# Ledger of designs, part 99: designed miniproteins, single chains, continued (3)

Each design is a single chain, and the fold is of that chain. pLDDT is the mean over its residues in the fold that is shown.

## One batch from the design tools (miniprotein)

Design m11428
Fold by ESMFold2-Fast:
Structure m11428 (fold): chain A 79 residues (1-79)
Amino acid sequence: ALKESLKGALDLIEARSKSLPPEQQKAVQDAVDRAKQALDEGNFEEAIEALRKLAEASKDDPQLRAWAEGLIATLEEHL
């Protein structure tokens, strides 16, 4: 449930990132892919670090940044 919910949220983040400039889209996609991989491995610490990079890449989109920060908070509650 948690892993599936987090992946669903990452899919929404990726979809929204299509409105960003190509350089930022690439950074967001790389961070999303890393976070999904870390979640598949059960490595929540690595997933949090990937989400921190996602938040940095999303600085020009407050909604994407807020979503990334929310996912970080959710994962930290389950550590």
Scores: mean pLDDT 81

Design m11429
Fold by ESMFold2-Fast:
Structure m11429 (fold): chain A 85 residues (1-85)
Amino acid sequence: EIDRLLAFAAAYATEAATLASKVNKETKDLVDQALESLDDLPQAIKYLQEAIEEAKKVKEEPELAKEIIDYLQEAIKYLQQALQL
C-alpha cells in the first residue's frame, strides 16, 4: 500500500539526512525538502535526485558519500513504486 511505501521512503531518506548532516549541508537540506514534499511524489523524487548529485561532490569521505547515495536511491525506489499505485 502507498502508506507503507512512503514510510520506507521516509525511513531511508531520514538515514541519508542524518549522515549528510555530518558532511554536506546542501544534501541534507534537499533531503529535508523531499521529506516535506511527500504529498507531491514527483517533486519529492526530484529533490532526492538533486540530493544525490550534491552527495557526489563529497570527495573527502567517499565511503560515507556512497552510503548516503545508496539510502537516497532506496528512498527514490519506494517513492517510484508508490507513484505506480
Scores: mean pLDDT 86

Design m11430
Fold by ESMFold2-Fast:
Structure m11430 (fold): chain A 87 residues (1-87)
Amino acid sequence: KEEEILEKMKAFFKKNEQEAIEELKRLHKQGVEADRQAALNMLGLAKVLGMDEFADLIAEMFGFSDEEIAEAVEKAKKRLEELLKKA
């Protein structure tokens, strides 16, 4: 039940991953400053939703460690599980 909703969400976000990558590249080229913590939170959620290429690009751009990435992914999983449990 909750797994079915999560799989549909993953399919939706994976389909839009390339658009997110292009937008991130555009903003970076324009010198738009991003909050490092906000970028890390976005990376964690992207990994949970199967947007691996987008998440990897964020990791390279901001220089996140494997430990920071792992913690962000676990935090995103817990938050998503709480939201799905309430729905």
Scores: mean pLDDT 76

Design m11431
Fold by ESMFold2-Fast:
Structure m11431 (fold): chain A 99 residues (1-99)
Amino acid sequence: SLEELARAAWEAALAGDEARLAEIFERAKREGISLRELAEEVVRLAREELAAGGDRAAVEAALSLLRDFLLSRGEKEAAAPLLELLTELGVEELREAVL
């Protein structure tokens, strides 16, 4: 269930579908799945896509969308794995750099 929801969230993020992300996160909460564990699994999927030669710009955009979605909902702890990968990839915003 965690792996299925993480895959669905990753697909929604790649598509820029915030409404679908909201539905997936509601489902995660109903199923008792930690949003942090969900984000960690999404980061794993993103790293696999990058290792397979996936589009880096698309991956960075999807990770940024997921980070912003979680932060907008006050889920700072859950956003941390996404922020760590974005920092590793060199995607830094001045606001994020100050923390």
Scores: mean pLDDT 81

Design m11432
Fold by ESMFold2-Fast:
Structure m11432 (fold): chain A 115 residues (1-115)
Amino acid sequence: KKDELLKLLSDPDPEVQLRAISLAANSEDPEVRKAAIPLLAALLDDPDPRVVTGALVQLSVLLRDEDPEVRRAAVEAAEKRRPLIEELSKSSDPKVSRAARSLLRNLDEAKEEEE
């Protein structure tokens, strides 16, 4: 819907991409927030621990989103990446490991609300 935002999502700098995706994840439009989810999941593969930490934090927030469809999409994306997130929870970087543990906790809580 915004050409400038779409261009930033394709930026070769993953920190620029993370900022654009974070803006989308905090949009008042739940469809825009939902669209940010697969992009955040992709950033978990980034070699920069700052990018990975930011992606983990934003995805963790979306697991507790007010919109049940956004929460469901976040649960599905996080579950597909669970093995990577569990490895990140063991990271020697305390910011990465803390963010990953927080995400896993929010993921398990979000799954309980569907039961």
Scores: mean pLDDT 78

Design m11433
Fold by ESMFold2-Fast:
Structure m11433 (fold): chain A 80 residues (1-80)
Amino acid sequence: MSEEEFDLEVELALAIIRATITKLAAQNPKVDKEELKKWIDKTIKFVEEVLKRAREAGYEDLVADSEEILKDLQKIKDEL
């Protein structure tokens, strides 16, 4: 694993944590749905940057993981 690959894996791990928190927040009826959508949009942009860099570098596993997270985040946003 290169330093750049490791850095991208750390960024993806943070995106996974953010996505998990977002899923939990989406299930809470007391959470502001507009603020949650802003949070989702920021997380999507972050994952899209990781995906772009992973594709450019040829890190196939990170590409797959990033695409899966993006699909999950888009579903959560659509259900709000």
Scores: mean pLDDT 79

Design m11434
Fold by ESMFold2-Fast:
Structure m11434 (fold): chain A 65 residues (1-65)
Amino acid sequence: MSGEEAREAALRAGASEEAAEALGRGGDKNPSFGGTAAHEVERLLEEGDREGARRAAERAAKSGA
């Protein structure tokens, strides 16, 4: 669940498929991490900060997966 949410959020932000998969794996191992990452990315997308959302997804992928 959290892994799917994180993966989809990253893809919506325009992050690379590699970053989206890394976030998904991180979320599958740690649902709290996946949920937090998905929420941050979605919040930035809702604010219209597409570049910020993409960077947040890439950063989370590097730190949590």
Scores: mean pLDDT 75

Design m11435
Fold by ESMFold2-Fast:
Structure m11435 (fold): chain A 92 residues (1-92)
Amino acid sequence: LEEEIDIGVASVALAVLLVSLRKQKPSPEIEKAIENLRRALDALSQKNYDEAIKAVEEAREAVSKADLPEDDKAQTLGILDNVIEILKKVKE
């Protein structure tokens, strides 16, 4: 896929996760994940891929520590891992 399409896919995935996490029971880890997803989206809009990757990695760590249903947690971590791979490829 072209870089523009890859960035679009990553942005949509992060936005969907942001909405999904907001529906979960509030916790410090969920709030940290939401904050870092917002930072990642802002960084992507500015083409700051290093900042975007760091923010997604921090969101992933927060999700891994969050008390979420097993299926939701596994799916969310998988999407975040895929976004990190996409952004690293675009940065090359």
Scores: mean pLDDT 83

Design m11436
Fold by ESMFold2-Fast:
Structure m11436 (fold): chain A 94 residues (1-94)
Amino acid sequence: AREAALDALAGGEVALEAALTPAAKEAGQKAVEAGKAALADPAKGREYAIEGGEAAVKAGLEVVRAATTREQVARGIAAALAGIGANFLAGGKV
């Protein structure tokens, strides 16, 4: 549970560092907020970690779509992978 929450948070933060579009920023911020919520409320941690993981995947994909540099592509891929990991560890589906 904690590992899934941390992966969602990390994925959201990585996506926000590379985010140039409103869609990427909104999804990345949602991933960070959900990851923090998962860490703060263990009773709903799984639900929030799944939500954060899905948001991190979306943010990573939006970063890749808008990417103009190799670093942005790498950060987008890293964010998406972290989101997939968070969703998988929390028992969700992507």
Scores: mean pLDDT 80

Design m11437
Fold by ESMFold2-Fast:
Structure m11437 (fold): chain A 85 residues (1-85)
Amino acid sequence: IKGVMAVAGVSQKTAERALKGDEKAVEEVIQSMESRHNTTLTDDDRERIRKAAKTGDAGVLHAELLKIDTDLAVEDLKKAVDKVT
């Protein structure tokens, strides 16, 4: 659960609610990810997060969030390099 909180930037309560199938908590996780990267997640990424949360497995959700976070961080780095160069 700490991994989900760290990657998504959400509280423990929100992470626990998302893993219990609270759709509002899952949307809070998605919105927090979007805010952290100043971007809008694709419908595919949102669906992956929802499916991972429905498993109730914090490790599965953490792995999917980490994959999305890594992809977004690479894009953020490219934008930063373009501004300096």
Scores: mean pLDDT 72

Design m11438
Fold by ESMFold2-Fast:
Structure m11438 (fold): chain A 87 residues (1-87)
Amino acid sequence: MSTSVNNNTNNGMDAVNNGGNVDNMINSMTDDDSDAKNITIDMKKMMDDMEKKMGDEYTDNMVNSSDDSDTRSSSDIMDSMYSSLVS
């Protein structure tokens, strides 16, 4: 099925795939150059910090949750913030 989206990437997995691609690039840089480690470490710290923040809020939502719709709101907020920070 489908004839429009014949790429190796999935629309639903765009966020996950983006993280995977970045990780692959970071790993490649780290293996080749020691100086690149500084950049890699900084990026990883930023990503880890974001994940921790998301995890804490998501955990609170699970404890006090009523519906899965709560996850959707958090995703929208994160996407908005990320887009603003990047460009």
Scores: mean pLDDT 53

Design m11439
Fold by ESMFold2-Fast:
Structure m11439 (fold): chain A 102 residues (1-102)
Amino acid sequence: EKEELKKKAEEYAKKAKEELKEFIESMEKGDFEGAEKEFKEAVEYTEETVKIGKKLGVPEEQIREVQEEIHEIRESFKKKDVEGAIEEAREFEEGLEEIVEE
């Protein structure tokens, strides 16, 4: 059912945003192990959101943008660039909202 799929996408996007918030908090605390786990969970929830979004007709361009944001966060995290990773995570939250609004 289309309405059920939309509701599921909204719930997964909400969970992804919650994990991103926890990622930011862990990065601010210097808990890189916690941050890595939280970011992985955010990506998994985002993949579910994207999967449902594709069925609902979300443009491929928006999906690509989110994938690029994920890559940028991973690179900043590997470099121990805490400020960059946090900034990129906030941009990722905005991208998730765009997918859900469609």
Scores: mean pLDDT 80

Design m11440
Fold by ESMFold2-Fast:
Structure m11440 (fold): chain A 110 residues (1-110)
Amino acid sequence: SELEEAARRGLEERKEEIIETALKAAEQEGLEVSEELREILRKAIEKNREAIARAAAETAARMAERRGLSREEALEAAREAGAAEGFAVAYETLERIKEKGLEEVKKELE
């Protein structure tokens, strides 16, 4: 769908910002910031790319219906929602690392 494509573009445009923000959050919580952690965050986002796009598109569609958004406004909402879902996946990945450890989460993403 057009909303899913807009969500994928929003995620891709902000992917590096999402990863860097998550790494900064990890450092503040006492996790070691490493290239391995960066790769795990990237893989988590990539593995969940289609689920992110679907969730974001659904969110944008509901907002468009409830607020009477135009097509252009709905596409912009989908782009923003795609980035927001990407942040959620990154933070969920950090929480899983805190629960299970880095190596276990890395294996789950292979």
Scores: mean pLDDT 89

Design m11441
Fold by ESMFold2-Fast:
Structure m11441 (fold): chain A 78 residues (1-78)
Amino acid sequence: GKKTLTSKSGVEVEVLLDEGSIQVGTVTVNGKTFRLFGDSAGGTYEVYDEKGNLLASGKIKDGQTPLESGAETAKELA
C-alpha cells in the first residue's frame, strides 16, 4: 500500500524509501513535483525537481524528520 506522512503545515509526502538512516519521498505542491532525500544520521535533507536538479539542501529542523523538513522547504519553493 501507499505510505504517506503529513508535515506540520499539511504537506503530504509519499514515502518511497525508509531504510536505516536514508529516506526518499515525493511531494506535489501547487502542481510542482519534488523529490526529497533525507539522512537522519547526517541530520540533513535535500530537495530536487522532477529532472533531478538540486533546488535546496539544509539541516533537519528540531522536532522534524528529514522528509518533513524537506516537505516544508518544497512548499516554500512551490
Scores: mean pLDDT 83

Design m11442
Fold by ESMFold2-Fast:
Structure m11442 (fold): chain A 76 residues (1-76)
Amino acid sequence: MENEEKLVELYRIRAEYVKNKDYEGARKKAQELGLEEIFELEDKIVEASRDPSVTPEQLKQLIDELKKKEEEAVKK
């Protein structure tokens, strides 16, 4: 599977998780893709975006970390 396809598959895994609430199943699938760090960062960003005490700057830092991890995952 191409690295870009792995990231797309991760988004599908998250969509299933939102519907079925099977966090362990979603995390296991992310681990099988080697994208568990990206999965965990995405969860942190979602939680931070729902927390009124988190500033836009803090959210931006998390998003920048996610982008860096995604770039590392896509690079061959």
Scores: mean pLDDT 76

Design m11443
Fold by ESMFold2-Fast:
Structure m11443 (fold): chain A 86 residues (1-86)
Amino acid sequence: SELLEEAERLIEQAEELLKQGDYKGALEKAMEAVRKLAELLSPERYTGELLRAIGLEIDAELTGDYEGAAREVIRYARELLEELKE
């Protein structure tokens, strides 16, 4: 699906930014990937998965740990992507 392909590209971009030390950029791309993947979930899961990702972003803003947040959201996006692959 288009959303699945777009999400995969966003995860790859996030991983590249993480390698470059752009932790905020990596988090932004990983969050965008989660939003795209969440659109493919059931309504019950959609809200829960988005709130989980948003919570990680808020925690990064409060703690300043953008590296940890980026790694966690990338991992989470990868897990969702693998679940949604046929």
Scores: mean pLDDT 82

Design m11444
Fold by ESMFold2-Fast:
Structure m11444 (fold): chain A 65 residues (1-65)
Amino acid sequence: MEQQKEEAKRRLAELFLAHDEQLTPEQVQAILREALKRIDEQVKAGTLNPDEVIAEAEARLAAAA
């Protein structure tokens, strides 16, 4: 669980770095906070799916740009 949580956060960071120039800091923070909250919730439930969290974050970033 710990390693999967760290990997999911690292993948999120890479996605956000790729979109930093296209989004406002407020948009980036809002999407990042939701993604991190979702990871924490899934970890607590024992159902962490990093691929789904990343895909959802990517869709939100694309919609915000």
Scores: mean pLDDT 74

Design m11445
Fold by ESMFold2-Fast:
Structure m11445 (fold): chain A 70 residues (1-70)
Amino acid sequence: MKSPEEVLEEKLKEAKEVIKEAVKLPSEEFIEIAVKKRKEIIETGKELNVPEEKLEKVLDELGEYAEKLL
């Protein structure tokens, strides 16, 4: 079985791929997709009882990645 941290890293990788594709969409749709992916990571982290500090680092990395693409 994958560890909780490995599952969260997979979700981050998936979110980054989706956000990278979404950069071709209008800014409003890009923001909606980014917000949705952020919520999915938060839900996954909570279900897997990932430490809050680890979850915050993953969310920060996602946010930095999204800003860097715009």
Scores: mean pLDDT 80

Design m11446
Fold by ESMFold2-Fast:
Structure m11446 (fold): chain A 83 residues (1-83)
Amino acid sequence: MKELIDFLQKMIDIAKKNNDKITEKLAQEGLDAAKSGLSPQQVLDIMHEKYDKILPTMTVKEQMSAGAMITGFTTFVQSLLKE
């Protein structure tokens, strides 16, 4: 759980540094879900659902940034599930 929270907090910090409000909001929703006690897979599923809903409203740059974050988080969750 702490590893999941730390990863999401790092993503929020990077998004803030880059003034990327879309990625910051998406990562914050993931962090809130993780803090509520959801599993890494459930957090990932929520973030994917949210990403899909906003995808048609995003610019190409926002899609690339948010998509890269989701891909990185997917890899992280997969590494946790190997246990």
Scores: mean pLDDT 81

Design m11447
Fold by ESMFold2-Fast:
Structure m11447 (fold): chain A 60 residues (1-60)
Amino acid sequence: SEEVEKLKKEIEKLKNDIAQIETLLSRPDQLTPEQRQLLENSLARYKKIIDELEKKLKEL
């Protein structure tokens, strides 16, 4: 269904965003302490969103 496809695309996009953030966090020399904290907070938020979207996808 279109709803399942939309959820899968959103999950894939968020997973790609997480992978990029994790790559940046793996290279400490490229980030200020403030930038690192913001990225860590974004990473935690995105992981929670993915969990909710994956749960919703399983219910469809």
Scores: mean pLDDT 83

Design m11448
Fold by ESMFold2-Fast:
Structure m11448 (fold): chain A 67 residues (1-67)
Amino acid sequence: SLVTSLNQQIDDLEQALADGGDPAALLLEAQVLDGQVAIMRAVGIISVQEEDLLSERLETLIARLRA
């Protein structure tokens, strides 16, 4: 499903950070994905609840990348 794919992309970003990836590059990727999730919600292809869960994960990751 689309939501499964989006969660997998977040898992991949979290793993890349754990593996010592470039935080600046990972921050850009997380911000792009967060924008895509917002657009998907705005056009109605994901629910409010699905957006809330995905955005919470992405906001947590973005906060860690900015720390």
Scores: mean pLDDT 89

Design m11449
Fold by ESMFold2-Fast:
Structure m11449 (fold): chain A 84 residues (1-84)
Amino acid sequence: SSSSREASRQAAEDILEVGREVDEELKKRVEEEAERIAKEVSRSEGLRLAAERSLSYREEYEKKAEEEEKREKEEEEKKKEEEE
């Protein structure tokens, strides 16, 4: 219903107006923090690309480790069967 949506919008606007009445020092710190985050995000994009490359290599490493574990189990099974 439009009444419910209007009440939700009004509540959000009221919260924003209360937030505007919070002291100017807090507003300035929020802006400084946002600027720090923006600078960090620019740096983290390089880290994200590095992580994406690492993930691809980790997937290959995990597959090799799983195949090696399977080979070890098969070798142990073969030794047990050869003893029977």
Scores: mean pLDDT 63

Design m11450
Fold by ESMFold2-Fast:
Structure m11450 (fold): chain A 84 residues (1-84)
Amino acid sequence: DMEEKRKEMLEKARARAREYVDAPLEEQERLVAELAEELQKVLKLPRNVALASAYRVFSEVAREAGRLEAARHFARQAVAALAA
């Protein structure tokens, strides 16, 4: 079940993003890249879709934590990934 796998992966990713919400942006970008590779390999998503999904997770977590600048940065990167 691909939908169940996606939910599990995204839930683990949200937990990881919360753990690193106060980490430097450069470290969070590395975690986004790792998540994008995992989503691409496991769910067989195109790279741009996987990258956009990874940025969306980090944007949502940052917004929930009140890190609005980081949230906006990640949201813009998600849009840019889909436009590529």
Scores: mean pLDDT 85

Design m11451
Fold by ESMFold2-Fast:
Structure m11451 (fold): chain A 97 residues (1-97)
Amino acid sequence: SEKQKKFIELLEKALDAVSKIADDPNVSLDERIELAVQEIALAVLLVESKKYEPTDEDIEFALKIVKRALDIAKRINADPEVIKTLEEVQKELEKLL
């Protein structure tokens, strides 16, 4: 479906952005572990979304991850393009609900 294709696109963008934040030397060890767990969670959602239509629960879970990653990115003054990507992904995920 169109919703499924859009969700996959947003998950791929989120995964790339979270990975870039995790590689930032300004993240703490605890935040790096948190971001690694988020990357695994997004990768699992991405695999499932290629086989099944996303549920509202799936979209809300992705949104929770993106919001937390955005909080970390803003605190560490991450790359402005990474921050913009996360903000756009958040906005687009909210539109899918």
Scores: mean pLDDT 88

Design m11452
Fold by ESMFold2-Fast:
Structure m11452 (fold): chain A 78 residues (1-78)
Amino acid sequence: AAEAVLESAREIRAWLDAHGAERLTPEQVAEARKHIDEALAYAEAGDVETAADHLSRAFELMGATPEQAEAVRRALRA
């Protein structure tokens, strides 16, 4: 569970660093990065539930629907 969140957060951060400026506003990039960094910190501390919540919020900021974000949250907590 924690490893899945860490891997997903790293992949999303890599995408955001490579493509975020092309697809999102600077404010969306900053807020998404903040939530990804929070997700990484909580996952490393073993708080998978809070980490998954922050990662799903980053997905919403990057254009995911609430339903898609909830599906990600459930998958990461399985």
Scores: mean pLDDT 77

Design m11453
Fold by ESMFold2-Fast:
Structure m11453 (fold): chain A 73 residues (1-73)
Amino acid sequence: MDEEIEEAILLIRMAVGKLSKDPEYMVKVAEEALERGLYEVAIQAAQDAISIGNDEVRKKAEEILERAKKLLA
């Protein structure tokens, strides 16, 4: 099942980004989750990126977070 496999891959990538404290990588994971319709994963990855990122990363992550919340609601 494509969605289940993609979700598992994104969750693994999210864990890697979190362990590495790489906010740019977390933003990429959030973007990919958003494209795949995994809005909860996108929200979580974007929030993590906001917590550890610089102003540029935060702005991009906030856009993803806002869009994911609109699509989930």
Scores: mean pLDDT 77

Design m11454
Fold by ESMFold2-Fast:
Structure m11454 (fold): chain A 62 residues (1-62)
Amino acid sequence: KVREVKEQLIEDFKLAAERLTPEQQARVDELIEKLKSVPDDQALEALQTLARELDRIIAEEK
């Protein structure tokens, strides 16, 4: 189930990146790679941290 949440969040990151500037897209891509490298059993805390970073990137656009 944690794996499903991780996979869904990766897709959400990809979709969000499509609406951002190229500079922000590069930052989101870096977050996606970090998320992919997190073990499933440690994912929840890492997912929360990376989701906050994505929110910060999106907020900087406006």
Scores: mean pLDDT 72

Design m11455
Fold by ESMFold2-Fast:
Structure m11455 (fold): chain A 83 residues (1-83)
Amino acid sequence: MSREEALEEFRKGALKLSRRSLESALAALQNDDFVAALAVVHEMREAGLISEEAARLLEEHLRARDREFLAEMAAVLQEILAQ
């Protein structure tokens, strides 16, 4: 799975989250709370909102502290919240 494919699955799954969950996820990413951010990815996987492969790739980038990728995740959440 590509980074772009994982981010698109994340976007589609995030659209199904409550506003409170979106705000909490965004705060976790912005405050470098990687434990809370990982918990959101795990919850999305358990709820069937993202695939196992997408969840694994998102988790790898979170554990690696990939700042550029995490910024793209945060941008996705910001765009959804702005609607």
Scores: mean pLDDT 84

Design m11456
Fold by ESMFold2-Fast:
Structure m11456 (fold): chain A 79 residues (1-79)
Amino acid sequence: MAVGIVTTPGMAADAQEIADGLRSLGVEVILRVEPSFEAALDTALELLRSGEASVVTVLGEDGRVVVLIRASDGVIRRI
């Protein structure tokens, strides 16, 4: 199953490094860069609702990190 990383532009380099590390372990990673933390959360929810990703990590320039998961019941939860 794919994992998502959605980031603001200031965290893009860190997000790319994390994505490359996961891909080296055979993990399918979807990486997205969004102009704001709100846009990043919207994209993360879209990836989870569409089923493209089962887990998404959202990185904000203010040091915020949010991990969202699509549970087995189809409900999106924050870890």
Scores: mean pLDDT 82

Design m11457
Fold by ESMFold2-Fast:
Structure m11457 (fold): chain A 93 residues (1-93)
Amino acid sequence: SMIDEILERIAKAIEEGRYEEALELLREGLKTIEDPEERKRLLDFTVELLVEQGRYEEAIRAVKIALEVVEDKDVILHAIGELLRVIGLQLDS
């Protein structure tokens, strides 16, 4: 599926330290994918990988990208929750 290909490309970019490319892939994926649950999955996957690498500033930027491009109230509320979670993790590190 299109989402699985985007997830694989984001994972590879993050694993190789290409964070700006990963964030651009997230932005384009969120614009292309219409399903709210798939949009949440794309955001969550990207944030989780960045957090696992201690890239909290890039994880926050991923959430900000979602807030800029997504109009679904459900996805917006989910993104706000993720933003608060990442900020909490950064403060504990």
Scores: mean pLDDT 88

Design m11458
Fold by ESMFold2-Fast:
Structure m11458 (fold): chain A 106 residues (1-106)
Amino acid sequence: NIDKIAIDTLIELRFKAVELERQGKFDEAIRWLKETIEEFEKNKDKSEEYIAKYVAALRVLADLYERQGKKEEAIKTYEKILQILKDNNASEEGIKRVEERLEKVK
């Protein structure tokens, strides 16, 4: 179940990011997420599972930037998520959800 994999990945990544944030290790959290994202970007696998995990990692990074007040970085990350979703024919509801989040950050 791809939806379950996406949700499970999101929960796991959020938990680790929030724990690092709670410890004041913001730079470590950002570095770890960027390294995770770079691994997805190097992989040419376009399976729904791969895309779901990639988008989940980007969402956690965008949320972290938003909480740190790094508005420009958050905007760029949400725009990247939108591009990936559109390129992979994601649902209109999924795309709209990210667009609404992006408008809240602007």
Scores: mean pLDDT 80

Design m11459
Fold by ESMFold2-Fast:
Structure m11459 (fold): chain A 68 residues (1-68)
Amino acid sequence: KEKILEVLREFAKKADPGTRVLLEWLIEEIEKNPEWSEEEIKEMAKKFARAVLDEEQYKELEEKLEEV
């Protein structure tokens, strides 16, 4: 879980203000739901990223999440 959160925090730091707020919200939701598995968190993060990031940013995030 911690490695997934670190990837999301790194993306939030480089994101525009609007996208950053959304990524920070996702990070907080993951931290509030300790019952979620790493697989569930990765799938949720990918779906969220697909909605809010462009194609290049999404692919980079997906690759980093698969490395965890």
Scores: mean pLDDT 77

Design m11460
Fold by ESMFold2-Fast:
Structure m11460 (fold): chain A 88 residues (1-88)
Amino acid sequence: SEEEKELEKELEEELRELTTRYFNSGVDKSVRDRVREYFTMLYETFEKMSFLVGGVTMLRSLLEGGLPLEESFERGVREGNRKEEELK
């Protein structure tokens, strides 16, 4: 639907902004590589919309919540799964 396309675009824009903020924050390469691994896991696990929701949740938890990487990833997975169920 047009509403789903607009939401997808909004989530893609937010994900790009959060990703830019995260990689510009001066994080160690090893931590950045781990974030990329988790991001890839979300991408491989979920359809596009659920991946976007999960990715945004993970990066918001890291940047705004100050949560550890693994907890942030777990929250991303949880929100991705929730979105997959809504789309069924």
Scores: mean pLDDT 82

Design m11461
Fold by ESMFold2-Fast:
Parts: sequence; C-alpha cells; structure tokens
Structure m11461 (fold): chain A 68 residues (1-68)
Amino acid sequence: TPLEERLRERIAQLPGLSLEEAEKALVDFVREVARHLPGLTPEQRARVFALIDELLAKYESLRAAQSA
C-alpha cells in the first residue's frame, strides 16, 4: 500500500536524520497511520504494525547513539 511504501522510506532515511528531524518524522508518520488505519484490512494492519516496530527500533538506536 502507499502507506507501507512511505513507512519503508521513512525507515530508510532515519539513520541520516538528526534526533530532532527523526522525532518530527515519527510524529508526522503516527498522524498519517492514524488517518489511514480504519480503512486497512487486518492483514494490511499487521504489515503496518511490523513496519512501525522496525521504525521505532531504529529511532531508539539513533537516540541511544546520540545520547551517549
């Protein structure tokens, strides 16, 4: 879905962002997911949730690296 493509793009770009930019990207994406979530099938929701988990894991890694 277009949502899955945008989430994958955000995940790919995350390591190149500052912590501030990464936080903004995360917030913007949460808003987009919330807007589209009611229209998704259970299978599509499962894939989106898996991608969100990957995004959050990469954000936490970036935060840890910049906070050390």
Scores: mean pLDDT 77

